# Designed miniproteins, single chains: the designs that were tried, part 86

Each design is a single chain, and the fold is of that chain. pLDDT is the mean over its residues in the fold that is shown.

## One batch from the design tools (miniprotein)

Design m2974
Fold by ESMFold2-Fast:
Structure m2974 (fold): chain A 79 residues (1-79)
Amino acid sequence: SVKATPEEIEKAVNAVKEAIENKDYELALLIAQTALKEHADDKELARALLPLLEELRSKAPSSLHPRIDALIQKVKEIL
């Protein structure tokens, strides 16, 4: 996979932030999952998304917690 550019990281971060602010938690999760899939093992992307995924975990309904936790674990394994 191609490493994410700083611009691509910023775009993904802003999209996840907007989805969380709009309470579109499933969309926030989908955006983060897609970015991490497209740029596998990218430590800069993983570092940028980790605090947003932790915020998502604190705000999202419990039904989404297993999916968010799985993605957080994947991010921590990349770091």
Scores: mean pLDDT 88

Design m2975
Fold by ESMFold2-Fast:
Structure m2975 (fold): chain A 87 residues (1-87)
Amino acid sequence: SAEEALEELERIEKGLEVVEELLEQARNSTDPLEKEVLLAQARQELEDIEKTLEELKKKYSDNEEIQKRIEELERRVRELRERLEEL
């Protein structure tokens, strides 16, 4: 349902906050092994988010509200991906 999709999108938004925290920790880490672990965790979380967004985008292709929220989250995913690649 659309309600279930909005709840999933809220979970994704929280997941993106976790990715942001992991990237901040990686940026501030002076330990190369800790940095590698944090970046691996961030990559896995982003991959899971990307898969869920793609599935929701296909399932709710005719729902304008859901599509708009997906587009906003996809922009945040791209920004976090770029930040990850710079680390």
Scores: mean pLDDT 88

Design m2976
Fold by ESMFold2-Fast:
Structure m2976 (fold): chain A 107 residues (1-107)
Amino acid sequence: MEKIREAAEQALAYLKAIRDAPPEDAPGYFAQALAYVRELASLSSPELSERLLRAAREAEAIAEQGRADAAQARNRGTGLTILKASMVEAGELLERTLKEVLEEEER
């Protein structure tokens, strides 16, 4: 389905942008990727939708923990490093699930 492919391509583009982004921008790109993953879930079968939404919840938990850890950092630079690392980790979880789902939809 064309809309499924478009939502997936947008999600993957934002997930890729997290790796190259300044730490301050990484949460914004992660939020956009989550929005497209949720859109993809709404267009998918109930089984694939549950897999995508589960991955989204797990990724959000990683991101939320990273925000909490960053807030407790000794200085802003350390906090931004922790925040960036958590957004990359959360993004990699979403990218893995998204690629698996896309491979199944191509069959």
Scores: mean pLDDT 83

Design m2977
Fold by ESMFold2-Fast:
Structure m2977 (fold): chain A 80 residues (1-80)
Amino acid sequence: SKEEIIEKAVERVRELAEELGLSDEATNALVTGVRKAIERTKDEAGKEAALESLRSIAYGLGLSEEDIQKFVEAIREVLE
């Protein structure tokens, strides 16, 4: 089940990155970050920490606040 959640989250990140015109390097950084964050998630509090980590990665990559919010919300939906 956890592996399936990781695969869905990665697919969603790749779809959004393509829609937003992100570079392959930025897309791979977000994919790696999401995969690691979900692997470390054990409970509901861990999910919020994972989303905060994704937000920090996207911010560091230079995404706009609007694009960061789109990524965070998309991954939150996958984790529900």
Scores: mean pLDDT 80

Design m2978
Fold by ESMFold2-Fast:
Structure m2978 (fold): chain A 63 residues (1-63)
Amino acid sequence: MKLTEEEKQKLIELARKLYEAGVISKEDYERILSIEDFDEMVEELAKKLGVSKEDIINYIKSL
């Protein structure tokens, strides 16, 4: 699934919010930001939150 530049920015913003809320560690946050493939970034966020990739994509699209 191809993500728009706006959806990519929303993924980065989600990772930042999760780090600030203490849901993910600084190491996890930095690792997520180093991912160049946005499908892999969605997968990593889904794994960290214990949700599906589709849940992350739907959340981003609902913003």
Scores: mean pLDDT 76

Design m2979
Fold by ESMFold2-Fast:
Structure m2979 (fold): chain A 90 residues (1-90)
Amino acid sequence: LSPDMQRDVDLAMGRMMLSVAQLSIPKIQQLIDQGDYQKALEDAQQTIDLAQRALDLFRRAGASEADLQRVEDVLRTFQRYKKLAQEKLE
């Protein structure tokens, strides 16, 4: 693929990964509300990895500051869920 096509693919992939991570927010919140902290921790770790991958793709592709801020906000949300679940388990 041309460099321009590769950039567009990286942006699209990053946006898809970010969207999947965002869709996981209600599920993890439900697990926390139900007291399933072990599953909430596991799912939060998986979504942190996915959002981090989206961030790496966005940085490589030269994504906008708005796109970068959006993924950082999502990462911050899942990191809070992870910490809360860990606190409840110990």
Scores: mean pLDDT 86

Design m2980
Fold by ESMFold2-Fast:
Structure m2980 (fold): chain A 73 residues (1-73)
Amino acid sequence: KVEEYLERARKLSEEALKLADKIPDPQKAESVKRQVELMLRQAEIAAERGDVETVESVIRGLEHLIEQLKKEL
């Protein structure tokens, strides 16, 4: 179960990074990319510990970030 959540987090992080590449402001693009990297890292650490709830929280955060990026672009 935690492996499935981690795979979803990875796919969402890839989508977020692709959207970040479309941000015209290089400072903002870099900030968003760093945020996505940190979120994915947190999900990976949580998954290694079997902490499904934390991975789910990261997934929700990534989904929200993607929605916000789509609204701004």
Scores: mean pLDDT 85

Design m2981
Fold by ESMFold2-Fast:
Structure m2981 (fold): chain A 95 residues (1-95)
Amino acid sequence: SEKEEELLKLFNEVRKEIRKEVKDPNIGTIMLMKLTALQTALFEYVKQGKKEEAKRVVEETFDWLIEEAKKQGAENVLKKIEELRKKALEYIDSV
């Protein structure tokens, strides 16, 4: 799916920005871990037709990531996270 490929590309772009902009290695590692867990859960729930569970894990994970990006002053990470969140919700609704 073109939307799935776009979404995977955005996940990788967010990971790249976290590595560049988040200077605390512990926080950076936690953010990357949460993104990987979200990616796995999102695609698995969508595959199973569990759209509400997919939306819940998206919202909960991004709420934490957005707050942490703000605390870190990671402006590029924040912008990319907001874009990824929007595209993830659009992907769920498109399936």
Scores: mean pLDDT 87

Design m2982
Fold by ESMFold2-Fast:
Structure m2982 (fold): chain A 100 residues (1-100)
Amino acid sequence: MTEEERIERMKEILEKFFKAAYNNEKVELSEEEIDDLLLAQDEMIRRLREEIEAGKIKYKLAAEVLERLRAGEARVWKDLSEEEKKEIEELLREAIERLK
């Protein structure tokens, strides 16, 4: 897969999770997709930690969305602001670049 294809795949997986959580539905993901999602989440969190530690708050909106999702507040992808979507997409790009 190209990097763009991986980003689109991760966005699609996140959107599926958002929709499923919001509608109280189960989403069917392969073990590989679950592993990819968890790795992407871990790398996104690590990137956010690095930004905060360096005194940079570039991904503040993405961090807030991720914390709310972790706390059980579900949102569908379409309900996110364009700014939130952009920060999440940028954070996913950074995370994918670090996945080898």
Scores: mean pLDDT 65

Design m2983
Fold by ESMFold2-Fast:
Order: C-alpha cells, then sequence, then structure tokens
Structure m2983 (fold): chain A 96 residues (1-96)
C-alpha cells in the first residue's frame, strides 16, 4: 500500500488491538488468582476476538483489499472489546 492514510489508520488499529489483548491478559491473570473462572473465560474471549480482528486486518492488507471503511469498522469493534476489558478489570479489582 502507498496510501499513507490507510497505513496510519492500520498502525493505530494494530496498537489499539494489542493494547486490548494486553488488558485482557492482565484481567485473566487477576481472575486466575481470585479463582474467578467466569471472568477468566470472558477475558480469554476478548483476547481471542482482538487477535482475530488483527489477523483479519493483516489478511485484507496482504490481499490489497483493505479500505478506510474496513479500518473504521475494525476500530469500532476494537473499541467495544476495550470497553468490555475495562469493565472486567473493574470487577476483578473490586475483589482484591
Amino acid sequence: SKDIQIEKKLTLNQFKGLAVMSEAWLVKKKAEKLGDEETKKKAEEIYKEAKKLLDEMKKKQENGKLSEKDLEKFDAKIDELSKEATELEKKVMEKL
């Protein structure tokens, strides 16, 4: 891709997705220490979904089919996962 705007948006989405994966991993570790299997499983699901979104963006980029609209949709989905991870973190922190 020679479109610098698509490249910048892809990079931002990649960083946001990695941040969500990191947050979910930390929530999982806290839930494990508390014996909270429900919160642990939810954190694992958020981690897997964030990774899946990053993998889908990479696949579309490699196929030359990654559009700005695709990146906006991925950004919105990553933001949803970020909110879910934050709520789970609040829940595990209340039990510490």
Scores: mean pLDDT 86

Design m2984
Fold by ESMFold2-Fast:
Structure m2984 (fold): chain A 71 residues (1-71)
Amino acid sequence: SEEEEKARELVSRAGTAYVLGRRDLADQYLDEAFKVNPEVAIEEARRAAENLEKQGFTDAARHLRDWAERH
């Protein structure tokens, strides 16, 4: 759906922002994703965290995982 696609896009932008050290911007994208579709946003955040961890972006992965676990 459009809402699912938008939520995944926003989570993807958040992941990139965390990698770039733009934590406030990343948090804003995650909050927006949650407002659009909370279930898909949480699921995609967990998935993105695993992918970033495998690529060595440990801090970015931790932020996404912690955010998902808080919801």
Scores: mean pLDDT 91

Design m2985
Fold by ESMFold2-Fast:
Structure m2985 (fold): chain A 64 residues (1-64)
Amino acid sequence: GPSAAELAAKYTGYTLRAIGGVTDLMLSGRLPLGTTAEEAAELDPSLREDLRKAREYKAKLDAL
């Protein structure tokens, strides 16, 4: 299976993508101040997928 380093890299990568997605929504005026990541994910399917993948890889890393 994948190594801890590979899982950590994927988790970090998807987390950074999600941060970028939230930032893009804020800059475009689509995300009000104080919105949670979960609420932001309802507005953007790509952000929702990045958050889902981050959670998936974190769960795999934690299971090692």
Scores: mean pLDDT 79

Design m2986
Fold by ESMFold2-Fast:
Structure m2986 (fold): chain A 81 residues (1-81)
Amino acid sequence: EPTVEEIAEMMAEVLRELAKGVPREKQWVSTSELREAVEKRTGLKLSDLEVGQAIAELVLRGEVEVKDLKPGEDPLVRPAE
């Protein structure tokens, strides 16, 4: 089973891939979209808890920006500059 740190690394790679050739203001993806992209790339099944923990790790590392739109909606994430 991958660790939170390994999931965070995979998410950062996928997020950067999704952002390639995309204007900065359009690089926002939902956490659900990011989870599905990681699952498709790796063949893993990720829980909401694992996704949340991995994103928290990336925020602590300064590797992603998070935009919370409303309580209960999927947050948006993009690579940090």
Scores: mean pLDDT 80

Design m2987
Fold by ESMFold2-Fast:
Structure m2987 (fold): chain A 83 residues (1-83)
Amino acid sequence: DVEKELLAEAFERLKTPGARSEFGRLLMLEDIEKERGPEYREKAEKILEEAKKKGLSPEISEEDREEARRLMEEVRRRLKEAE
């Protein structure tokens, strides 16, 4: 499964717990969108943002968020090339 291999490689390239946590969050949101549609992704994002405001979520640096996003975009790009 090319998607699983690309995701595993991207996750291995993430060197901090924060970046790995953010990558996992993005993966979860993409999975929700694929299974239930974009409306459910938006609802999940709102729940996560509310939890962050209440201090219930780990604080992730902007650098970690940017690295996770960049690697997720790379996975998406490579998957489009395979399709």
Scores: mean pLDDT 78

Design m2988
Fold by ESMFold2-Fast:
Structure m2988 (fold): chain A 66 residues (1-66)
Amino acid sequence: VEVERTTVRLPSSEAFGAFLARLQAELAADPDVLGVEIDVRIVDDAPFAEAPTATLEATVTTVRAA
């Protein structure tokens, strides 16, 4: 069993939607995938800035057959 964990920062909901669509297509094509977990958080690293910046953080954990 192989476990892969990847974290990506996405600048917008549109970028996140594109990321999910691509991930879904890639996983559907991979017969060795046993399970996938996706954790999504909204992150604001500058809450007191004049122009607040918020991004989406997605952590994907994929479990594959050995």
Scores: mean pLDDT 73

Design m2989
Fold by ESMFold2-Fast:
Structure m2989 (fold): chain A 68 residues (1-68)
Amino acid sequence: SEKQLQEELDKKISEVESEMQERIDELAREYAAGKLSEAEFRRRAFEVGDEMQERIDKLKEEYKKRLE
């Protein structure tokens, strides 16, 4: 059903968001430990954000096709 597909999509999006947040938290720890410059931290954080959006957009497109 559409409801089951929506619930599955929402769960997968939440999993992606959680994985990306863990990566941001790791970058923040490396920055705090002096292992990354501010510029490198910002660049890598933007890359994580872009990857998150790309993965979410792909999931939404896949589920849109299943609803057709």
Scores: mean pLDDT 86

Design m2990
Fold by ESMFold2-Fast:
Structure m2990 (fold): chain A 98 residues (1-98)
Amino acid sequence: MELAEEMRRKAEEFEKKAEDLKKQIDASKTPTQEQINEYLSARGEATAYRLSARGIEAGILDEEQVEAMVETGRRSGYFVFFDTKPGVEEVAEAVRRV
């Protein structure tokens, strides 16, 4: 699905942004809370877009649910703590929480 490919591309963009922010943080002996927050937000958005792509491919997410997940990732960084590649069940759980 074209929508899933678009979500994947956005995930890659935010993953790159997070990597660049992490390099700035790692280069600093005293990173600011603002830099850390920007990094977590970027990682949260990247994870939300990855989850959204998988949910669309699995047929369990619509565009409204994708928008809600991305907003949650952006504001809270919630999704940055997923250690496993999200399966259909994990995406369904994430959707239920939004």
Scores: mean pLDDT 66

Design m2991
Fold by ESMFold2-Fast:
Structure m2991 (fold): chain A 97 residues (1-97)
Amino acid sequence: MTEEEIEEEIERIVEEYVKAYPRLFFEAGYRTSADLDALDAAFREALAKAEATREDVEVRIDEETWARVRFGDEEEVRELVRERLRRLLEERKRLAE
């Protein structure tokens, strides 16, 4: 079934991500695309702080708009990316209908 194909694709993307960012996982909250410029600035700040402190960093613009960089080991990052991709692909499949 299609679930096997999705799982294989997720694992491929997880490996590529971890190859580039073995200890960092990026998260964001936002309501509209108008927030993207502010999120880009917030991500740059959060990434610089996370690299310096080796801890999770969140830059919050408001309750709805925030950027977070999570610092963890490779296994933690793999699991976070896998969970995010699975959720994103299911939402995409739902919207394509």
Scores: mean pLDDT 74

Design m2992
Fold by ESMFold2-Fast:
Structure m2992 (fold): chain A 87 residues (1-87)
Amino acid sequence: MSPVEKMIETLRKLAETESPEAVALAVGILAHELETDESFTAEEIEKVLEEMKRIREKLEEQGADPAVLARVEEEVERVERIARERK
């Protein structure tokens, strides 16, 4: 399994089992990993980004705290920026 596939599976599992706050923290940790590890390609980063966007939508549908949703949105915007800079 690639590092990117492992990140996506981890996010999916956390979204099913953990609190919205814990999911937001995990999204932030993975965003930091993508930012600091220059070996990730734009295509690989975009795959993680799509999962992060899906999680943000799911959390919103579940009525998660607005502060948690804002945190996830900030990390999504950060990852979008990283993906653009690596093209």
Scores: mean pLDDT 83

Design m2993
Fold by ESMFold2-Fast:
Structure m2993 (fold): chain A 80 residues (1-80)
Amino acid sequence: SHMQEELEKAKREALERIDKAADTAISVAKKHPNADELIEQINALRDAARKALDSAKTVEEVKAIADGFIEQLKALIESA
């Protein structure tokens, strides 16, 4: 169905966005004195976002999960 196809596409795009953002954040985190702790926190946020995406039932939920993850990463790196 169209809704199922749109949901699956949104999940794929969100997963790519999440993974790319996490990899970028890890590269930035490696330059910090507390790199190991920051990387652990980034990986924990990524794992939580991936699990949430698996359970998402709507495109809007998928978008909210990806946007929330990006905002959490930004806050984490800015507070480091």
Scores: mean pLDDT 88

Design m2994
Fold by ESMFold2-Fast:
Structure m2994 (fold): chain A 62 residues (1-62)
Amino acid sequence: NAGGEAAAEAGRAAGDEKSAEAGRKAGQLNDSTAAAVAAWEALKLRPDSEVARRGVEIALAA
């Protein structure tokens, strides 16, 4: 789903392959909560990252 893809992109932008993988898996499961968690973890790694923050917002909207 869109939320999972956004979370994966945010993780990749934050430079964390694990966060990107988690976002991708959450998208496949159609679990918006898991997608939001993955995006939030990406934001924790790069709190100043605007891309990671946008990913969290998109995941929460999904």
Scores: mean pLDDT 62

Design m2995
Fold by ESMFold2-Fast:
Structure m2995 (fold): chain A 113 residues (1-113)
Amino acid sequence: MKKLKVTIKVTVRINKDGTATFEIEIEVEGDPRSPAAIAIQNAALRAARKKLAEHAGVPEDQPLPPIKLTKEQAEKLAREIAENAVKGARDASQALGVEDLEIKTEVKIEEVE
């Protein structure tokens, strides 16, 4: 099989009112239109969104309301989201028999004054 590379990016922006906004981006290099690549990308994104929804106390299929977080809480949650996305990608990769999977994570916290 061709090697797949997955990059998981989690950006948290803390607004002036203390609410946080989340941007989760899953990028797949290799053949991004392959069923395996699509399945791995979708599994990673679902796992990330599930973790965020659990923290917010809302169903996974509903829009996330603004949540209030300190910078420390945002950093912890962003890392947990990234870790969950990595697990989702690995679990899907194993189920699909993908042997060459490289995963990178990027976490960024921004404070808006």
Scores: mean pLDDT 77

Design m2996
Fold by ESMFold2-Fast:
Structure m2996 (fold): chain A 54 residues (1-54)
Amino acid sequence: SIRDKMLEAIDLIEAGETDVDRIAEKTGLPKEVVEGIRTQVATEGVDAARARLA
């Protein structure tokens, strides 16, 4: 599901992946969605980003 792909993107960011294109390729999400997730994680942290998807 889209939600599971977004959670996978958050996990990749937490693991140290910073390349938006690589995260988009690995998850199958549009680059714009990955950029949004990266901004949210940078602003609010990984726990808050995960909570928004629950």
Scores: mean pLDDT 84

Design m2997
Fold by ESMFold2-Fast:
Structure m2997 (fold): chain A 62 residues (1-62)
Amino acid sequence: GAAIDDIEDAVSELVEAVSKLTKEQQDIIRSKMDSEGSSISSLSAGEQIDTVKKYANEAKSL
């Protein structure tokens, strides 16, 4: 459905942003995702998309 497609697009953007980072920068993003990840499954689809986009933007800012 549309929500799944939106999540897939957001994940693709995150993957592309992370692929441009150094190993140390990738470890920073991974650590943030791991520390905040325990509540992601309880979020709405829109909040999950926003969370993925947040990490993509943080990766782009490194």
Scores: mean pLDDT 73

Design m2998
Fold by ESMFold2-Fast:
Structure m2998 (fold): chain A 91 residues (1-91)
Amino acid sequence: SKVKALEEALKATENLIKAIREGDEEGVKQSMQELNAAIDELYKVDPRLARRLTQMAVALAIEYMAGDREGAIELAEELREEVRRELERAR
């Protein structure tokens, strides 16, 4: 369901923010994989929203790979708020 996909995306994004703050590279990789899986499920029910979240996740990944930890955290927090807002609309 859309609600389940958004709940998984929210959880993955929160885990991602924590992993980046802790310098946990393995946790970042795992949380990004979980986030991408949740977005893939969302694409089946709301492709426009899934595409928007994919663009945000890609921007976040680029900043993280470039070594901009603080920029990556800010983008992840924006992604978390977008997912939270959409989850409240879907409930």
Scores: mean pLDDT 89

Design m2999
Fold by ESMFold2-Fast:
Structure m2999 (fold): chain A 72 residues (1-72)
Amino acid sequence: MRLTLRLVVPEEAVPEVEEFVRRHGGEVWSFPAPGGRALVWATVPEEAAEELEELVRRHGGRVEAVLPVAPA
């Protein structure tokens, strides 16, 4: 199963988040947000979601939503 996560991260963390998502065969979209932040939507395999949340937290970001997506 895949999950879509809505994340808010410091803008400097965006490249690492994007690389993580791509490395796990996911898709990622990032948008600028106020205060040097970025809003990120990432779709990853379920097994990668916990590691992504941990990565975001380590960079001082937050997870706003986790949504299931239909299986491939």
Scores: mean pLDDT 80

Design m3000
Fold by ESMFold2-Fast:
Structure m3000 (fold): chain A 84 residues (1-84)
Amino acid sequence: KKKELIQKAMSHLGKALRIAEETDPEAAELAREAMKKVLQSLKEGNYEEALKTAQDLAERFRSLGLDEAAKHVEEAAKYLKEAI
């Protein structure tokens, strides 16, 4: 159900943050800001904004060559889309 999908999405964002923290401090900052924005959007019931934030982060991580972290963000976006 929606709550379980949101928990899975947040778990994957957390994994992406941990990977970014180990490899690129600037990317870790982007992940932290994106997670904060996703949580705020979800609290407001704005699933579309949460999904867009995750998708934008995934694209940015891909452009930075952080493919492993990007994969986790993409999985988070998939769970957010299924929660809509």
Scores: mean pLDDT 85

Design m3001
Fold by ESMFold2-Fast:
Structure m3001 (fold): chain A 68 residues (1-68)
Amino acid sequence: MSKEEIKEKLLTTFGTNVLTSTELADFAEKEFGIPKQTVLDEVIKTLRNPGFITVDQAADIIVSLLEK
């Protein structure tokens, strides 16, 4: 799945340009089967615990995890 397809799913699911790390982890587990803890660890490594994650940043994290 492309970054563009992931961004479209995120925008459709959340209806906003920002989400929390927990929302991203739940989304990635349900849509792609990526363990929640794996997503949370990647957020911490990439973004250093931001208060909000943009849809663009969220899509980049999911793409990175799917390429592993």
Scores: mean pLDDT 78

Design m3002
Fold by ESMFold2-Fast:
Order: structure tokens, then C-alpha cells, then sequence
Structure m3002 (fold): chain A 90 residues (1-90)
């Protein structure tokens, strides 16, 4: 279940990254999805998501991606990660 959900979530995130010129961040997003769905608690899943999304956001900004695009993509990734974590931890 967790492995399948991590893959499904990674695929959705990869689609968002490709559409927004952030394909170079896919490996970080895949690692993040796996860590979030395998977190021992929802609180730790949220902490992991928050910390790693800030790292991804910084790298996207350094690559010259617009703040508007970064905010939109990070918001959608965070939602996908938390929904995945809730499905595993419910």
C-alpha cells in the first residue's frame, strides 16, 4: 500500500514539475514522497513535507522559476503529500 501510494504520488508530482519547467527537481520530489508516506505519524509526515518543500522551493528559485509558479506548485505538492500520508495513517 505505502509503496504503491508513494509511486502514485510521485507520478502526480512529476507531472506538475514537468509542466512547470522543474523536471530537474524530480529526484528530490520522489525521495520526499517516499519519506512522507513511510513516516511513523502524521505530525512527522507534515514536518518532513514542510522541510523538504522549502529545500525544493529554494532550488527552484535559484533556477530562476517565478515566485507565482513556485507558490502554486509547492501548494499542490504539499496537498498531494498530505493526502497520501492521511491515507496510510488513517
Amino acid sequence: MAEELAKETSEKINELLDKNGMSHLKPLAEELAKKVVNAPSLDEAERIAFEKLREIEKKAREAGISEETIEEVMREIYKLLLEAAKKVLA
Scores: mean pLDDT 81

Design m3003
Fold by ESMFold2-Fast:
Structure m3003 (fold): chain A 74 residues (1-74)
Amino acid sequence: MEEEIEKLKKEVEGDENLLKSTQAVLDRTVAEHAARDPERAAAVQANGDKVITDLQNQVEKKRKEAEEKRKKLL
């Protein structure tokens, strides 16, 4: 049981690190486009936000599963 919770935590940490890296790349790309083409920057931001939202939803689901399992152990 606790091993399953730790596995979920590790997966969440990995997904959170991926989110941070993806957000940093998105922010940089948007900034570069904003200087040259604001409409392109807006489109890149919108598409990137969807990808990040999907990743956040997956992380949140795993977090809730880990937290529920942890609460049952208490």
Scores: mean pLDDT 78

Design m3004
Fold by ESMFold2-Fast:
Structure m3004 (fold): chain A 95 residues (1-95)
Amino acid sequence: SNDDRIKKLKDLLERLESLLEQMLQNPQFKPYYLQLIVDTLLDILSLISDPKLREELLKLGGELVDAIENDDFEKAKKYLEEIKKLVEEEIKKLS
């Protein structure tokens, strides 16, 4: 149902934010956190039915991963906020 999908999307966004924050505090474990961030992004994408939004999120997710790999944490935070905004807008449409 849309209600179940909304709950899962909210939980996944919270997880994504938490993982990025934990990674920034523990940069020695970057490869571990990056894998979890990628898995979380893929889970978010699996819950998006709109092809256009899915494509936009896939692009932003790739840019987020690239920023993390390059230790560009200002860009990583920017791309995370854009992902969060787009997913929150979709949640409002599903509500």
Scores: mean pLDDT 89

Design m3005
Fold by ESMFold2-Fast:
Structure m3005 (fold): chain A 85 residues (1-85)
Amino acid sequence: MEKLIEEARKVEEEYEKNKTQELLERIAELYAKFVEIQKKELEKKGLTENQKKMYEMLKIIYEGAKEGKVEEGIEKAKKLAEEAA
């Protein structure tokens, strides 16, 4: 976990300096991995509705990144969050 969080921070810093699709894909993948780890730990305690929504949003971003459409995935995730609010 600590390695994953540290790597995510570094990639986010790189993206702020260089807004490339490759860095967006790395960010999306790291967020998806983080959520998968969190989900496994929380499965023993149950997920709240907000946690389920966040997982769905991050999954959409990750799937978009795999197709080279990470920006589209982020926009879809934001729309889902607005509808949930």
Scores: mean pLDDT 62

Design m3006
Fold by ESMFold2-Fast:
Structure m3006 (fold): chain A 79 residues (1-79)
Amino acid sequence: MVTEEQLIAVFEELKEEFPEHSEVFDELIALIESLRGEPMEKVLAELEKLIQEYVEKGLLSKEVAQALLARIQALLEAA
C-alpha cells in the first residue's frame, strides 16, 4: 500500500528538482500531514484539488503539475 511517508518523499524529491516551486511542495506536504489517518483515496483527491488550484493561480506550471501527478500515479502502480 502507498503510505503518506512515500508521498512526502516524492514531494521532497520534486522540491529538489524544482526549487522555484518549493513553497507549493511544502503546502502539499502540509496537506498530507493534516490528512494522516484518512483513507488514501481522500488524501489523493485533496492533493489533486490543491494542485489544480495552484495551476489555476499560476503558482505551479502545467508541466510541473503533470510531472507530479505522473510520479504519484507511478507510486500507486508500483504498490
Scores: mean pLDDT 80

Design m3007
Fold by ESMFold2-Fast:
Structure m3007 (fold): chain A 94 residues (1-94)
Amino acid sequence: MELTELLQKIYEAIKKGDEEEAKKYIEELEKLVKKLIEESDPITAEYIELLYEMVLELLKVIKENNFDEKIVEEKIKELLEKYKPKMEELLAKR
């Protein structure tokens, strides 16, 4: 399954409030991320690992807030701002 398709399915599951469907696609994303890390150079692998950490933080936020779309959207923005400096540092090392 393509990364963008998985992210879209996770987002749709969150909007529906379908916790089980969201968990299923997040587990598929985890498998894809592990494979990409194994197949990537060290800098790309570190970048993928950071993206995966963001996804895990998002899953935790969703679970703790009972799929409240407004709270989840706000927390996504906070996570992007939190991880932006680390991503920029990795891109600069390239």
Scores: mean pLDDT 72

Design m3008
Fold by ESMFold2-Fast:
Structure m3008 (fold): chain A 60 residues (1-60)
Amino acid sequence: SSTIERLEEEINNPERLREELIEIARIADPSYVPSEEELEAQVEREIKRLKEIIKKLKEE
């Protein structure tokens, strides 16, 4: 699959993206326990970032 397809799949599955963000954070800090609001904000920010990357890839 292309890079764009992978990124679009991540955006279309926010629950998996949420789990990945928690796992990455816990690798750096095993005691990491975000609030639901903080986690929602992080997921939304990551989705926005991924959308910008997809947009740039489609323009190149």
Scores: mean pLDDT 77

